Designed miniproteins, single chains, continued (5). Designs and how they scored, part 91

Each design is a single chain, and the fold is of that chain. pLDDT is the mean over its residues in the fold that is shown.

## One batch from the design tools (miniprotein)

Design m19160
Fold by ESMFold2-Fast:
Structure m19160 (fold): chain A 63 residues (1-63)
Amino acid sequence: SESELRTFAREYAEAEGLSLSDDEIDEAVSYAEGLREGLGLPDNLLPPLIKMYLEERAREQLV
């Protein structure tokens, strides 16, 4: 569910030391879901897609 994906994103962000707002967490989940639908990917790829989005965002913040 969407709430489970939000919880996953929040926990992952905390583990990586990222201070993200609820809006930023929601954007990560929406990005992953949009990409999943657009490319016809299975639901089990949603957590990996969220990780990729957050990792790229973290790289931008560290520059």
Scores: mean pLDDT 77

Design m19161
Fold by ESMFold2-Fast:
Structure m19161 (fold): chain A 67 residues (1-67)
Amino acid sequence: GEAERLARAAEGLKRGLELKKELEEAGAESITARRVDETTWEITAVLDGKTIVATVDLETGTLTVSV
């Protein structure tokens, strides 16, 4: 239903915001969040000279991290 879709989108966004806060606490630089499409957000950051890219899927409420 509509309520379940909104709940999954909210869950995905919450996971993305929590990751952003953890990256800020770890001292990551150049933290950006970009909307790729209607159901996908991308978070990019640099931590200890390494680029971290995370994908937030609002349809499934999942977060995938690549280092």
Scores: mean pLDDT 82

Design m19162
Fold by ESMFold2-Fast:
Structure m19162 (fold): chain A 63 residues (1-63)
Amino acid sequence: SERYQLVQQALQEAARLVREHGERATPADVARAVGVSVGTLSRLVKEELGVSIREIIELLLHA
């Protein structure tokens, strides 16, 4: 689905942003990279994965 593709792209962009910027990576940067609002990103990630985008960024920082 289109929503699934966007969430997958958001995960890839979150990983890239954390690698490039570390702790400075934000949900707003991820949303910008995939072309949606932070609110839209937050809703879609929660709906598809059951966790927040902030939690995903935290997990990536500690990977």
Scores: mean pLDDT 87

Design m19163
Fold by ESMFold2-Fast:
Structure m19163 (fold): chain A 98 residues (1-98)
Amino acid sequence: KEKEEKELIERLDEVLREARAKVLAEKTDETLIEAARRVLEAAKEVLKEAEEKGLKKAQIYARLVRLQAEATIAKVKGTDEAFQEEHRAEAEELEKAL
């Protein structure tokens, strides 16, 4: 379980690093949305695999990353304040559970 959890978390962290590098290089809202959508897709895939394998830590981390990606998309669309207030408690709970 520990090795599988670590591999899933590392896979998601790699996608996050690639997305961040692309955003820093291009600095456009379109690139930020594309990068966030890619992270969101990866987080959903990791969450599904973690759920199938019963890997609680990977599930929590994937849910947190998914929430952060959705928050980034909301920020670019100008709906981030409402999104942050709505999901603040969930984000804190997930971070504390890690």
Scores: mean pLDDT 77

Design m19164
Fold by ESMFold2-Fast:
Structure m19164 (fold): chain A 87 residues (1-87)
Amino acid sequence: LSKEIEQEILVSMAEIARSVLELAKPKIEQAIKEGDTKTVLEEADELKSLAEILREQAEKSEGEAREVLLETADYLEEKAKELEEKA
């Protein structure tokens, strides 16, 4: 594969991770509203798992693709921390 195609695939992987968070958002908001600490913490753990996968892919990547994966992993970890603080 060309480096351009490899970068497109990795950027798509980061986009999918963000989409997973967006799809989970209504469930997370409802759990917070109801004080369902267990569900909030489970969702935080899922975000941390996604961030770890993105960091592992970043270690095998270079340049712009690596930066996008690391930025997305940082974002997911920050969102997980926010959820843990609200739990």
Scores: mean pLDDT 81

Design m19165
Fold by ESMFold2-Fast:
Structure m19165 (fold): chain A 88 residues (1-88)
Amino acid sequence: AAEEVRRLAEEAARAAAAGDVDAAVRHAREALDIALEAGALSEEEREQLAREVEEAGRLVRAGELSPEQLAEGLRRLGEQLVKRLEAK
């Protein structure tokens, strides 16, 4: 679970940096679903983080957030999820 979340978060960050916002959001959502299944997130936390990821993607498409800022946010999200999984 932790390695899968780490990999998906890295893939999401790379997609974001490359300007592929749809792939970035998709990989980030997959990481959140794995974290939920592994018990690192509640359903409420998963829904909140999924909305935040989708909103960040919209802001990048609107030119209000850079692809690099989205990539950094997704890396930090991945690190947070991995730490929660490793703490169990």
Scores: mean pLDDT 84

Design m19166
Fold by ESMFold2-Fast:
Parts: sequence; structure tokens; C-alpha cells
Structure m19166 (fold): chain A 99 residues (1-99)
Amino acid sequence: SMELMKEIEELEFELEVLEGMYLISVGVGNVTGDEEFKLEQLEKYLKKFKELLEEAKKLLEKAKKEGDEEAVKKAEEVIKRAEEKIEEIEKEIEELKEG
């Protein structure tokens, strides 16, 4: 329970760091008008968020097996945030590629 919660909290912290880095990197592309750089950053962060989502899903499965309600809730929160970012990034990539 405590060990699983720590793993989920570490992943939540990684999500927060990743969100911050994504905002800065894509923001630079937006400010400079460098569409190639922006596309590269969007694709890079899409991959990273998808990897984080897979890890969060594994931790959710563990939390459900252990009956840890607190860990389940936190893992579901991380999953929701990661899924929302993935959808946002995929939409931006589509719009950027369409012109």
C-alpha cells in the first residue's frame, strides 16, 4: 500500500514535470513561428505522455488487486490527466499538418 502509493506519487510528479516541459517547448515553437520545431516537440511529448499513461494503467491494475482505494483514486487521476494531454496534442498535430 505505502510502496504502491509512493510509485503513483512519483509518476504524478513525473506528469507535472512533463506538463511543464511540454508547455515551455511548444510555447517556444508558437512564439518563434517555427512549425517544424513545434511539430517535433508535439510528437516527442505525445510519445512521453503515452508511455506515462501505460505506466499509470499498470499501477491502477496493482491498486485494484490490492484493494487500495486511495491508490486507485490517485492512479485514475493521473490516467485522466495523461489522456486529456494526449487528446490535446493529437489535435494540435492534426491541425498543424492540415495547415
Scores: mean pLDDT 86

Design m19167
Fold by ESMFold2-Fast:
Structure m19167 (fold): chain A 75 residues (1-75)
Amino acid sequence: SSTDLEVTKKMMEAIGLVTEVEVAKRAGKPISPEEMEAILKELQEILDFVKKNRPDDTKLISSLEEQIAEVKAFA
């Protein structure tokens, strides 16, 4: 369905954002507070989209929530 395609696109976007943070962390590269806030805002918007359109997909929601928590910790 068109909704499934949009969810897939949003999840690929989320993977890209999380990967960017993980790569920067592993390389010891600083991420500015402003850049981090923008990334977290985009990830939250993706999570909200998934919860609205796939509320029954608890595994997908939990996976995305865990990724967001990891980015927030920046540890």
Scores: mean pLDDT 84

Design m19168
Fold by ESMFold2-Fast:
Structure m19168 (fold): chain A 114 residues (1-114)
Amino acid sequence: DIDKVLELLRKGAEESGDPADRAIAALMEGDYDTAIAQAPPELRPVTRRAAELGRRYSARFARELDPAAQAEALSRLNGGLARALLVALSEGPEAGFEELDRVDEAMDRLLERR
């Protein structure tokens, strides 16, 4: 279960000393600036794209979703962004960008239901 892996990375991020783990944890928390700052140079373009999507969709959720739906939508968004960075770390930046494209499509579809 990827969500459990991401939760464990978040809990261990301060102890690990690994910049990639801290960047993934920051994305899970919606701290996009910290995620970019912590990302290794080779993952920084993927992390910037993740931050762009995070800022875009969190702003749209605040405007377009009722308050009860916002927290769950933000959790799905930030989890997807963190997963994309984890994929980029394990499979390379191109795989991370493909995962971010899937996150973008999923978030857009979530809002299209309205």
Scores: mean pLDDT 80

Design m19169
Fold by ESMFold2-Fast:
Structure m19169 (fold): chain A 69 residues (1-69)
Amino acid sequence: SVLDEVLAYVDELARKHNLSPRERTFLRAFARHEVRRLLEVEGLSDEEARRRTLANVERLIAAILQSRA
């Protein structure tokens, strides 16, 4: 499913960027809610929902890293 693919990618990015367990949990929760919103509320396709969620997760990780500077 789109959600399973997105969550797997979130876990990989969390490992790559050495995020804390709390930050990983937050990103997983964000991704789950974002996929649901894009599919059920916005009515986007699986491909578009995946693409937008991954882009938003990457931007969110960048913001988390910048907040530590």
Scores: mean pLDDT 87

Design m19170
Fold by ESMFold2-Fast:
Structure m19170 (fold): chain A 87 residues (1-87)
Amino acid sequence: MMEELEKVIEEVKEEVLAALLPPLREELESAIRASKSLAALELVLAVALTIYKNDPSTKPEHIEALRKALDIVSERAGEVDDRIVKL
């Protein structure tokens, strides 16, 4: 299960990075890649979304990209939970 969980985390990181637009992607890439769990990745994105939402200079497409990235993490976390719990 550890190898499978690590694989899912790495796949989600790449999906998140693909959803983000430059230069926001470049700014957040280090924090995203440093995340060791889906929960840590979700926290990084949620904090970024809060910061950028409160910055009037932030373009709407960056807010939408962050929201999309959070949706990706939430969806993939649900899939992992379903796979871990065997009936």
Scores: mean pLDDT 76

Design m19171
Fold by ESMFold2-Fast:
Structure m19171 (fold): chain A 65 residues (1-65)
Amino acid sequence: MSEEQKQELIEGIRAAEAADPSVRWALFTGWMLRGMAEGMSLEELLEAARAADTPLGREFVEQTE
């Protein structure tokens, strides 16, 4: 995957975390699905979630490990 795609996903995860709690999960899920559609592996999605260092990102990593 390109570095630009990974960075965009990291920024998207952070933006989702900063959003209203009622839509935060939907936005996070949308970013994960977008990453998958762009060819990202589960490992790459987990790396992006760790790099974003958000509460929801950490929960996703913990749930998926």
Scores: mean pLDDT 78

Design m19172
Fold by ESMFold2-Fast:
Structure m19172 (fold): chain A 81 residues (1-81)
Amino acid sequence: MELFEKGELEEAKKELEEKIKELKRTKGPNDKEVAEANYKLGLVYEAMGEYTVALSAYDEALRLDPNYEKAREKKEEIKKK
């Protein structure tokens, strides 16, 4: 996983939050793309060192798609820290 500058991570977070809002509006709150966007948001929070918020984002991805293996793996990785 690539590490970004703090400012770039803040921008990525904002873009993902806007994308999640758009996806919920256009495709509905339980769409698989909302799960993917939450997973990506979790990656951004993890890169920022915000592990508690990252876990919440991964949990939301798994709530929407219980078979989202990548999100599950990231949750287990953070639990080791």
Scores: mean pLDDT 77

Design m19173
Fold by ESMFold2-Fast:
Structure m19173 (fold): chain A 59 residues (1-59)
Amino acid sequence: NPELEKLLAPIEDPELRRKLQALFNDTKESFLSLGFPEHLAEKMALAVVQVEKDALLKK
């Protein structure tokens, strides 16, 4: 996902990038399981990853 790659590109810690990628995948699957369309589930998962990334980097 190119939008996910853009969100993760500034992060130098490869373990943190991997954790955020896993969060994206888990969140997308959760929204798909709730009956959301794939493109909307993906956008919602991207928003969750953005919030988590910003919270972790603000520390």
Scores: mean pLDDT 80

Design m19174
Fold by ESMFold2-Fast:
Structure m19174 (fold): chain A 71 residues (1-71)
Amino acid sequence: LEELIEEVRRHVKEAVEAAKNGDWEKASRHLARAYDLLHELRRAGASPETIEELRKLVDEAGVKVEEILKK
């Protein structure tokens, strides 16, 4: 579980970095992978509290990515 949690955090960081570089395809792929990992964590039995914390992190990153790429 801990490794999957860290992988979500890593993909979130990489999505924002890709967006800052103007690479929307890479940013989109990292965000999609982060969301997929949230589903994997739920199936693996991660706590609802952990899922909510990570979902907020991914959602916030998604907003940042869109704001960067739309400008």
Scores: mean pLDDT 82

Design m19175
Fold by ESMFold2-Fast:
Structure m19175 (fold): chain A 100 residues (1-100)
Amino acid sequence: IDELLKKALEKSLELAEKLKDEEAKERATEIVKESLKKIGEHLKKGDIVGASITAVGASMALMAIGEDYPEDREILNELAKEFLRYGDQMIEEAEKKLEE
């Protein structure tokens, strides 16, 4: 899980660097860092529901930035999609560990 969180952070920050607007980039970077931290905390406690809600909320927040910065909307939508994918991956790994 920690390795997946680190990889998700690195990849998400790489995507955020492609954003043209500096305010959009700053907001996206803040959301990514804070949300992945909270997801990790939830998963370490076995709170899969809390982790899932945090991942969905982060994706919605990233998409909302695209409403304020339409030129970056496509990249922000890709970032939101990648974030949901990583969230799903982390939740699936946590569920497998709970079955053992």
Scores: mean pLDDT 79

Design m19176
Fold by ESMFold2-Fast:
Structure m19176 (fold): chain A 65 residues (1-65)
Amino acid sequence: SEEMAKAVKEAQEDYDRARKLREQDPVEGAREFLRAGAKYNEAAAKKDPSFEKAAQTLRELAERL
């Protein structure tokens, strides 16, 4: 779907940003990697609820860093 395609693109952009940030701030870079994964799984959950737990877990891990 268009919504999923947009979410995938945004997750990829967030991932690329996190990769660059990791070189300067490894903790913030790791947090952004986890947030990118959460965002992707949140979008997937709109079509398949089985992705909800993965999204919640990744979001939680990002907040604990």
Scores: mean pLDDT 79

Design m19177
Fold by ESMFold2-Fast:
Structure m19177 (fold): chain A 87 residues (1-87)
Amino acid sequence: VEELRRELREALRRAVEANKAGDQESFDRYGQRASDLAVELTRKVKGDDAAEAVRRASQGLPVTDKEKAEAALPVVELVREMGREAL
């Protein structure tokens, strides 16, 4: 779980750096990796049903707002932590 959080944090950091540099290709690439890692983190923290909802949402398939909110919580918490550690 901690290793998945670390990998997700790194993928998000690289996506932000690519965006600052105007590198759309790297931004898309690291964004996709972050999405894949978020699915795995959600599976470990919230279980398979929540992870499947995140995967469906990433493909543009319909999911409920409740499913999105519950599945996104571990990722939102990580992003908030990263914002605090940005220095």
Scores: mean pLDDT 65

Design m19178
Fold by ESMFold2-Fast:
Structure m19178 (fold): chain A 88 residues (1-88)
Amino acid sequence: SMAKKLLEEGKKKLEELKKKIGEGGVPKEEVLKMAYETGYLYGLAKAKEEFEKLRKELVELLSRVSPQEFVDEVSNAMNEGFEKGLKE
């Protein structure tokens, strides 16, 4: 189904986002854009439970190594993308 394909694309985008955050040296605006795009794909897929689980896991991982302000910005960008995707 289209929803299943969108969810798989969203999962791939999430793994790319995690990798870029782990590598460091990536501009903040690029990370925020990738977070938004990840959320958007999950929103298009209507995958609310999967999105909430992965958003929580990402926030927990980032909170260990990043300032809280950055964690909040990434989480907010991802949620904004998700809400936008839900409306499509």
Scores: mean pLDDT 83

Design m19179
Fold by ESMFold2-Fast:
Structure m19179 (fold): chain A 98 residues (1-98)
Amino acid sequence: SELFKLIEEIASIKETNEEIEKELEPKIKKMLEILKKTVKTVEEAKELLDEVAERVGFGDEARMERMRKLLEELYKKKGKEAMIEATLLAMILLAREA
């Protein structure tokens, strides 16, 4: 999956300077496009988040549960697009903290 390749690339980056942020921008845009095409439900977003956590070795279950709840709440309050954007941000966070 191209999405998981992008996540692995992001997970390998340890610096946070302006040059690294510029390198991340096209990967982030590509991930958003993939998510908009593939994620149709809150359940699919949660499943994808769980797969990312497993692949990057993120083991904080309490934090995972908070992220899953946030996706549900965002979908109810702001709709599908806000939920997809939150899913992207959560995936980047998982990749960067692994």
Scores: mean pLDDT 78

Design m19180
Fold by ESMFold2-Fast:
Structure m19180 (fold): chain A 90 residues (1-90)
Amino acid sequence: TIEELRKKIEEIAEELLKLAKSEENKALVEELKKLLMEAIDSKDKVTDEEREGAIEDAKELVELIKTQTEEQQKESIQLFIDRLKKLLKS
C-alpha cells in the first residue's frame, strides 16, 4: 500500500540522515525524502514498478553512503535527486 511505502521512505530517510557527514548532505536527504514521497503520491506520472524501484534504489543508497566521504555522499544523493526530478517531470 502507499502507506507502507511512506513508512519505508521514512525509515530510509532516518538512516540516511544518521549517515550524512555534513549539514548540506542532511539537507539533500530531506529533499530526497520529499521527492520520494511525491513519487509514490504521483499516480498519473509514476507506475507501481517505478515506485518500488525508487525505494529499492534508496535502500542501495543507504549501503553506498556508509563507505563514502562527505563529497562522495553529496554526489550520490544529488544524482538520485536528479533522477527522481526527471521521473516526476514526465
Scores: mean pLDDT 83

Design m19181
Fold by ESMFold2-Fast:
Structure m19181 (fold): chain A 90 residues (1-90)
Amino acid sequence: MTAEDQLKRAEELVRELLKERNLKGEEVFRGSAQTGDTSAGVVVYRTEDGRYVLGVSVHTGGRSFSTVVEYETEEQALNTARDIVESARR
């Protein structure tokens, strides 16, 4: 799986959550990284109700992990997103 595949999966997870909650959101950050057998993708959306939604997808060593996390502040969401991308570069 490529960094682009992970980014697409992360975006799909956020889109599904927003659709389920009948909310609109605007993308404020995207990042991806690939090193060896590790690939990661993250997206952060600001929702119309003032929250931040982080989509994460990571593939490493034949294992895949994906989740969505909600934050009250942009700073928390962006710091977490950047940390995940940086971890995948190692």
Scores: mean pLDDT 85

Design m19182
Fold by ESMFold2-Fast:
Structure m19182 (fold): chain A 66 residues (1-66)
Amino acid sequence: MIGAIYEAIENFYPATEEDLALKKGDLVEVLASRTGDNGEVYYHVRSLKTGKEGWVPASVVQIVEE
């Protein structure tokens, strides 16, 4: 399923095995979202480069518009 496309605006290093490692400039498809106990928003994303899925903070990605 094709969702909204976001670009990593910074490198992200996973804290857990459920997280997806990102490099600045990686494109991801957003599949789901959740809000943590502290109000931080996370996206469940799929890498367009690798097809690998995981959670990333919403703060490390930005929606791509042409």
Scores: mean pLDDT 78

Design m19183
Fold by ESMFold2-Fast:
Structure m19183 (fold): chain A 81 residues (1-81)
Amino acid sequence: SPEALKQAFLDAVAAGRLELALATYLALLRHMVRTAQTEEDKRLTRELARALVETAEAVADPATYARLREEFDGLEAELAA
């Protein structure tokens, strides 16, 4: 559920578990993509996805950044369809 994913994200952030926090945030974004019905929902989802990619870039782990960038591109494609 989105509530369980949000709690998992908050718990990961509190524990300093960056990789788990990014993974749970990505799972929440995937849920938002699947449930987006309006242009407002799609816009908000795109903004949150970009925030995830920018955060990953700032962390400067090239493998993590590349993976999240690829996932972001996939989510953008789903929203455009």
Scores: mean pLDDT 76

Design m19184
Fold by ESMFold2-Fast:
Structure m19184 (fold): chain A 63 residues (1-63)
Amino acid sequence: MEIEVYLPRGDREAFLQLKKEAAEKGIDAIEPSEREPSPDLLKVTLFFDENGNLFGFYTEKVE
């Protein structure tokens, strides 16, 4: 399963919150590519396996 969300790039807190929530639910988050947040918008794609476990995500700059 793949879910796309958009976050403010400068919002490192929101970015870290994704990792924290995954860890709290016992989900191993593997980041195929991660960037430090910037003031621009971030597109975040979350990847889930067939058991509903978050196994990775990546971020991209929104033009």
Scores: mean pLDDT 53

Design m19185
Fold by ESMFold2-Fast:
Structure m19185 (fold): chain A 91 residues (1-91)
Amino acid sequence: TPAIDEAYEKLRSLPKELRDAVFAAVEVYVETGKITLEDVKARLAERGITVSDEALEQALKLTKELFAKDPEALIAAVGRVRADEEQAAGV
């Protein structure tokens, strides 16, 4: 759908640090039904990823905006970007 394509392109255009933060925020939301900076930061830290508070706030704002538009499209777009990154890492 156009919403999935829009979310996908937006995520792909982000620096990897911001993309990783958006992925963590989506995971936290799917598991807990909420997005907090502390929960997202903790999840990134568990994966050995350090993100600045400024980048985290930007990623959370973007994630909330995309969820407000179409949560299913954001979840699908995250899955698609992850699949693309995994495929690229195999090359």
Scores: mean pLDDT 79

Design m19186
Fold by ESMFold2-Fast:
Order: structure tokens, then C-alpha cells, then sequence
Structure m19186 (fold): chain A 77 residues (1-77)
């Protein structure tokens, strides 16, 4: 996975988590934006995936999904 691909997938995942709310929660919207920024600031694909996993966890993603992202980060190391 390239850095650009991870950024695109992160933006999609964080956007979906934000939109899953029946009303736009300001705290979730802010966390999604800050999460994407943290991912974009990482230098390697593995670091980007780890930042993505943390941001998804903070947005309430399932442990199984977070673990899959962390496993992908380990594979890219």
C-alpha cells in the first residue's frame, strides 16, 4: 500500500464513521478531521496505518477492525 492509498482509505473510513451518526456530532467530525491530519503527517505506510487505527478506535470502530488495520501495519514493516 502506498502513502496516498492509505490516506484515501483513511479519509473514507473516518468519513463513514462520522456519517454513521443520525446527526452530525461535532466531536466526531473534529476527531475525524484531526485523525486524517495525524495520518497524513506520518512518514511511512506502517506509521500511517497505526495512526489510522488509533483514530478509528477513538471514533468507536470495532476492536476487530482496529486489529486488522494494526495487523496490516505490522505486515508493512
Amino acid sequence: MTKEQIDAETQESLGLMSLSSSTLDKSKSKEAQEGLQRVREQKTPSERLRATAESLRRLGASDSFVQKVLEAARVLE
Scores: mean pLDDT 69

Design m19187
Fold by ESMFold2-Fast:
Structure m19187 (fold): chain A 77 residues (1-77)
Amino acid sequence: MKLSDEEAEKLYNSLPLSTKLKFEQLVVKKYGSIVDFLNSKDREEDAIKIGKELGLTDEQSLAYLQVEKKRYEQASK
């Protein structure tokens, strides 16, 4: 699924802060850090699985991954 960065940001911003914090906690529990998750070969599949545990759609889960990855890449420059 191809989401524009603008569409992904809109979906990300529609998620409650509590949901984003729970997503981060589950990622950290599995990978040790968000950075390790974003660099994982299985990041898309794992984002969908984690999102399902939180009641998110595949589209919302992939939007979370896309926004976090973009923000990480911008912060690393």
Scores: mean pLDDT 81

Design m19188
Fold by ESMFold2-Fast:
Structure m19188 (fold): chain A 90 residues (1-90)
Amino acid sequence: MEEAKEKIREALGAGLEAAKKKAEELGGLEAVAEDPEKAAQAAVAGARAAIEELEKALEELKEKDPEGAKLIEEALKKVEEELRKAEEIL
């Protein structure tokens, strides 16, 4: 369980960094905040990075910590839902 929580924090951190990098490419955080399409592009970049890390964590924990694996599956589903919403704007 604790390892799963740490892996979720790491995955969300990676997602946030990817979203920030994409926002900088699109003209910065202020430009992204004013443009729903740019905000969606940053969100897609962040969600994809978080999903990659969560999928790796799930594969590692599914046999070692089934309860932790379920927590990661819940986080993965939530990030996938956010990705879908962002992609619907694009």
Scores: mean pLDDT 82

Design m19189
Fold by ESMFold2-Fast:
Structure m19189 (fold): chain A 80 residues (1-80)
Amino acid sequence: SRIEELLEKMKELAEQIKKALSQQTPEGLKQAKELFAELEKIGQELVEDPNATPEELKEASELFKEVLELYNKAVLSLRS
């Protein structure tokens, strides 16, 4: 289904964000920020879909929270 496709894409973006952040560089942070914006866009599409189940919405929310926490930690670690 479209919702399953959106969730798969969110998972792929989350892994790309984690990889970008693992570089521990300003360039990696920039890449992660751009990927996070894409993740947010897809998450919004999923939330707006009336066919999304509570379980699918929870999975999307958990993915979003995980990468947001990692991004915030990376920002703090790279702050001079």
Scores: mean pLDDT 83

Design m19190
Fold by ESMFold2-Fast:
Structure m19190 (fold): chain A 83 residues (1-83)
Amino acid sequence: SRDSLSQRLRDLGDRLQDKDPKTSDYLYKSSDYLINNSDPSEIMYYLSEASNLSMQRGDQQTFDEISRIIDDFESLYGSIIDG
């Protein structure tokens, strides 16, 4: 659900706040945009930026978690536009 995805983004952001504040900020923005039912393209932009930063920093665990969130988001988005 949207609420579940938003919570996962916030939880990950909280864990990264001290270690990687920039990735944390992008995850919080994704969560806020998702809760406010904003443009899906903007949500995906922030998710992609967070994913790219994690990859560039070599944080594989964070990258994998963001990738799972992106997969769930795309499943939710596709269901909305195809339904």
Scores: mean pLDDT 81

Design m19191
Fold by ESMFold2-Fast:
Order: C-alpha cells, then sequence, then structure tokens
Structure m19191 (fold): chain A 101 residues (1-101)
C-alpha cells in the first residue's frame, strides 16, 4: 500500500508540473505559478515525512497551496498525501483532515 501511494503521488506531481507548463504556454502565468507552488509544498512535505519531521506549518502551507492552485490534480495529490500520512503519521493525518475541512 505505502509504495503504491508514493508511486501515485509521483505521478500526480509529474502531471501538476506538466499542467503548470501548459498554462504558462497559454499565457496563464498566475495559474502556472500556483500549480508549481502546490508541487513544491507537496515535495517538501514528502521529504519531511521521510525524515520524520512534520510541522503544522508544513501542513498549513500544503493546504493553502492546494486551495490556491484550485485544480483536481492538486486536490488528488493532497488526498494521496493524506493516505501516506494515515500509514506513517496518523497524528499528522488527523491535523491535515482538520485543515482541509
Amino acid sequence: KLRDLYLKLIAHLLRIIGLAWEYEMEGDFEKAEKLRKAAEAISRLVRAIENGEITDEQLEELVKAVKEADHPEARDALQTVLGILELKNPEAAEKLRELVA
């Protein structure tokens, strides 16, 4: 389960990066920047999960970036992160659920 969730998250990150590039090529630099910020926040949290050092600030930053991106791929990536946290850090998963409500 955990390996499958990480592979799914990598796929979401690649799609978000591709979407950001597409929006930039169409001249929507604001949407492209928001998508890149979402991908960066997700990547930072994955590193924090692997290091065992997750902060409330990182969870808040992730939720804010995903909401600002306002794209299904970013929301799906957030749900995949939640699934990883449920397995690796249940307390952080509970906090993340509260922040997305």
Scores: mean pLDDT 86

Design m19192
Fold by ESMFold2-Fast:
Structure m19192 (fold): chain A 83 residues (1-83)
Amino acid sequence: MKKEIEELLKQAEAEIEKVPETGVASSERFGRLLSDGLYLALKSGDDEALKRLEKLAKKAIEADPVTGSQSVGRGYEEARRRL
């Protein structure tokens, strides 16, 4: 997996970890990190990165089902528009 994608994943996981303290996911920040990671992974055909991003998306939904689902949906849509 590329270093750029790994750094994005670490930042996005840190946003998810804040949800138990704040009660909400940072939908804008997380969505941007997810869309950037998806765009890079899809452009490079990096299946390992795609699997890691999918697991991260599931974690976001589990941490905050409403806001997490919205952030994940926006992240995928933004990545698709950039391709």
Scores: mean pLDDT 71

Design m19193
Fold by ESMFold2-Fast:
Structure m19193 (fold): chain A 90 residues (1-90)
Amino acid sequence: GLEELKKLIEEQIEKVRALLESLGASKETIDKVTNAIREQFEGFLKSAEKNKIPIEEAKKEIEELSRIFIEKLKKAMSVNSPEEFEEILS
Protein backbone atom coordinates (compact mmCIF):
# COMPACT_ATOMS: atom_id res chain seq x y z
CA GLY A 1 0.00 0.00 0.00
CA LEU A 2 0.95 3.67 0.25
CA GLU A 3 2.70 2.98 3.58
CA GLU A 4 5.08 0.56 1.81
CA LEU A 5 6.06 3.33 -0.63
CA LYS A 6 6.60 5.80 2.23
CA LYS A 7 8.79 3.25 4.05
CA LEU A 8 10.82 2.61 0.88
CA ILE A 9 11.29 6.38 0.40
CA GLU A 10 12.52 6.81 4.00
CA GLU A 11 14.94 3.88 3.52
CA GLN A 12 16.34 5.50 0.36
CA ILE A 13 16.68 8.91 2.07
CA GLU A 14 18.54 7.23 4.95
CA LYS A 15 20.94 5.57 2.47
CA VAL A 16 21.66 9.00 0.92
CA ARG A 17 22.22 10.53 4.37
CA ALA A 18 24.59 7.70 5.38
CA LEU A 19 26.52 8.05 2.11
CA LEU A 20 26.92 11.83 2.54
CA GLU A 21 28.02 11.41 6.19
CA SER A 22 30.60 8.79 5.14
CA LEU A 23 31.95 11.29 2.56
CA GLY A 24 32.37 14.00 5.22
CA ALA A 25 29.58 16.25 3.93
CA SER A 26 28.53 19.15 6.18
CA LYS A 27 25.22 19.07 8.07
CA GLU A 28 24.02 21.90 5.78
CA THR A 29 24.80 19.87 2.63
CA ILE A 30 23.19 16.72 4.08
CA ASP A 31 20.03 18.66 5.02
CA LYS A 32 19.79 20.34 1.60
CA VAL A 33 20.30 17.11 -0.36
CA THR A 34 17.96 14.98 1.79
CA ASN A 35 15.26 17.71 1.73
CA ALA A 36 15.51 17.97 -2.09
CA ILE A 37 15.25 14.20 -2.62
CA ARG A 38 12.32 14.05 -0.14
CA GLU A 39 10.48 16.76 -2.11
CA GLN A 40 11.09 14.85 -5.37
CA PHE A 41 9.71 11.61 -3.88
CA GLU A 42 6.69 13.41 -2.35
CA GLY A 43 5.97 14.94 -5.77
CA PHE A 44 6.26 11.48 -7.34
CA LEU A 45 3.86 9.96 -4.76
CA LYS A 46 1.25 12.65 -5.48
CA SER A 47 1.62 12.08 -9.23
CA ALA A 48 1.42 8.28 -8.82
CA GLU A 49 -1.73 8.61 -6.66
CA LYS A 50 -3.39 10.96 -9.18
CA ASN A 51 -2.50 8.72 -12.14
CA LYS A 52 -3.39 5.50 -10.23
CA ILE A 53 0.01 3.94 -10.88
CA PRO A 54 0.17 0.36 -9.49
CA ILE A 55 2.15 0.11 -6.23
CA GLU A 56 4.61 -2.44 -7.70
CA GLU A 57 5.35 -0.08 -10.63
CA ALA A 58 5.79 2.85 -8.19
CA LYS A 59 8.21 0.80 -6.04
CA LYS A 60 10.30 -0.05 -9.11
CA GLU A 61 10.45 3.62 -10.15
CA ILE A 62 11.43 4.78 -6.62
CA GLU A 63 14.23 2.18 -6.46
CA GLU A 64 15.51 3.15 -9.94
CA LEU A 65 15.39 6.90 -9.16
CA SER A 66 17.27 6.25 -5.90
CA ARG A 67 19.93 4.19 -7.71
CA ILE A 68 20.47 6.95 -10.30
CA PHE A 69 20.58 9.62 -7.57
CA ILE A 70 23.16 7.71 -5.49
CA GLU A 71 25.39 7.17 -8.55
CA LYS A 72 25.20 10.90 -9.37
CA LEU A 73 26.11 11.79 -5.76
CA LYS A 74 29.13 9.44 -5.86
CA LYS A 75 30.27 11.12 -9.10
CA ALA A 76 29.74 14.64 -7.67
CA MET A 77 31.85 13.65 -4.63
CA SER A 78 34.92 13.70 -6.92
CA VAL A 79 34.53 17.52 -7.31
CA ASN A 80 33.71 18.05 -3.58
CA SER A 81 31.25 20.87 -4.36
CA PRO A 82 27.85 21.66 -2.76
CA GLU A 83 26.96 23.48 -6.01
CA GLU A 84 27.48 20.27 -8.02
CA PHE A 85 25.14 18.44 -5.62
CA GLU A 86 22.50 21.17 -6.11
CA GLU A 87 22.76 20.74 -9.92
CA ILE A 88 22.16 16.98 -9.57
CA LEU A 89 18.97 17.72 -7.57
CA SER A 90 17.62 20.21 -10.13
Scores: mean pLDDT 76

Design m19194
Fold by ESMFold2-Fast:
Structure m19194 (fold): chain A 71 residues (1-71)
Amino acid sequence: MQQQAELQTGYQGRVYYDWKYEGVDKSLEAEDEAMEKLGMSLGSIQYSVNLGYRDPDYGAYLERKREEMEK
């Protein structure tokens, strides 16, 4: 899978990765299920972090994930 295009067009072009995280949020608690259904999305997120794209925007979704886990 290629993440470069998604990071620039999917992440920055969409201002955030919220579009992807919307489907992944529920699967994050059950990582094995996410691999089966949304494994590609989890892979994209992991690669995105390593490239260090848009830390401020990325932090916003990390806060969303944390909020979901706390509730």
Scores: mean pLDDT 45

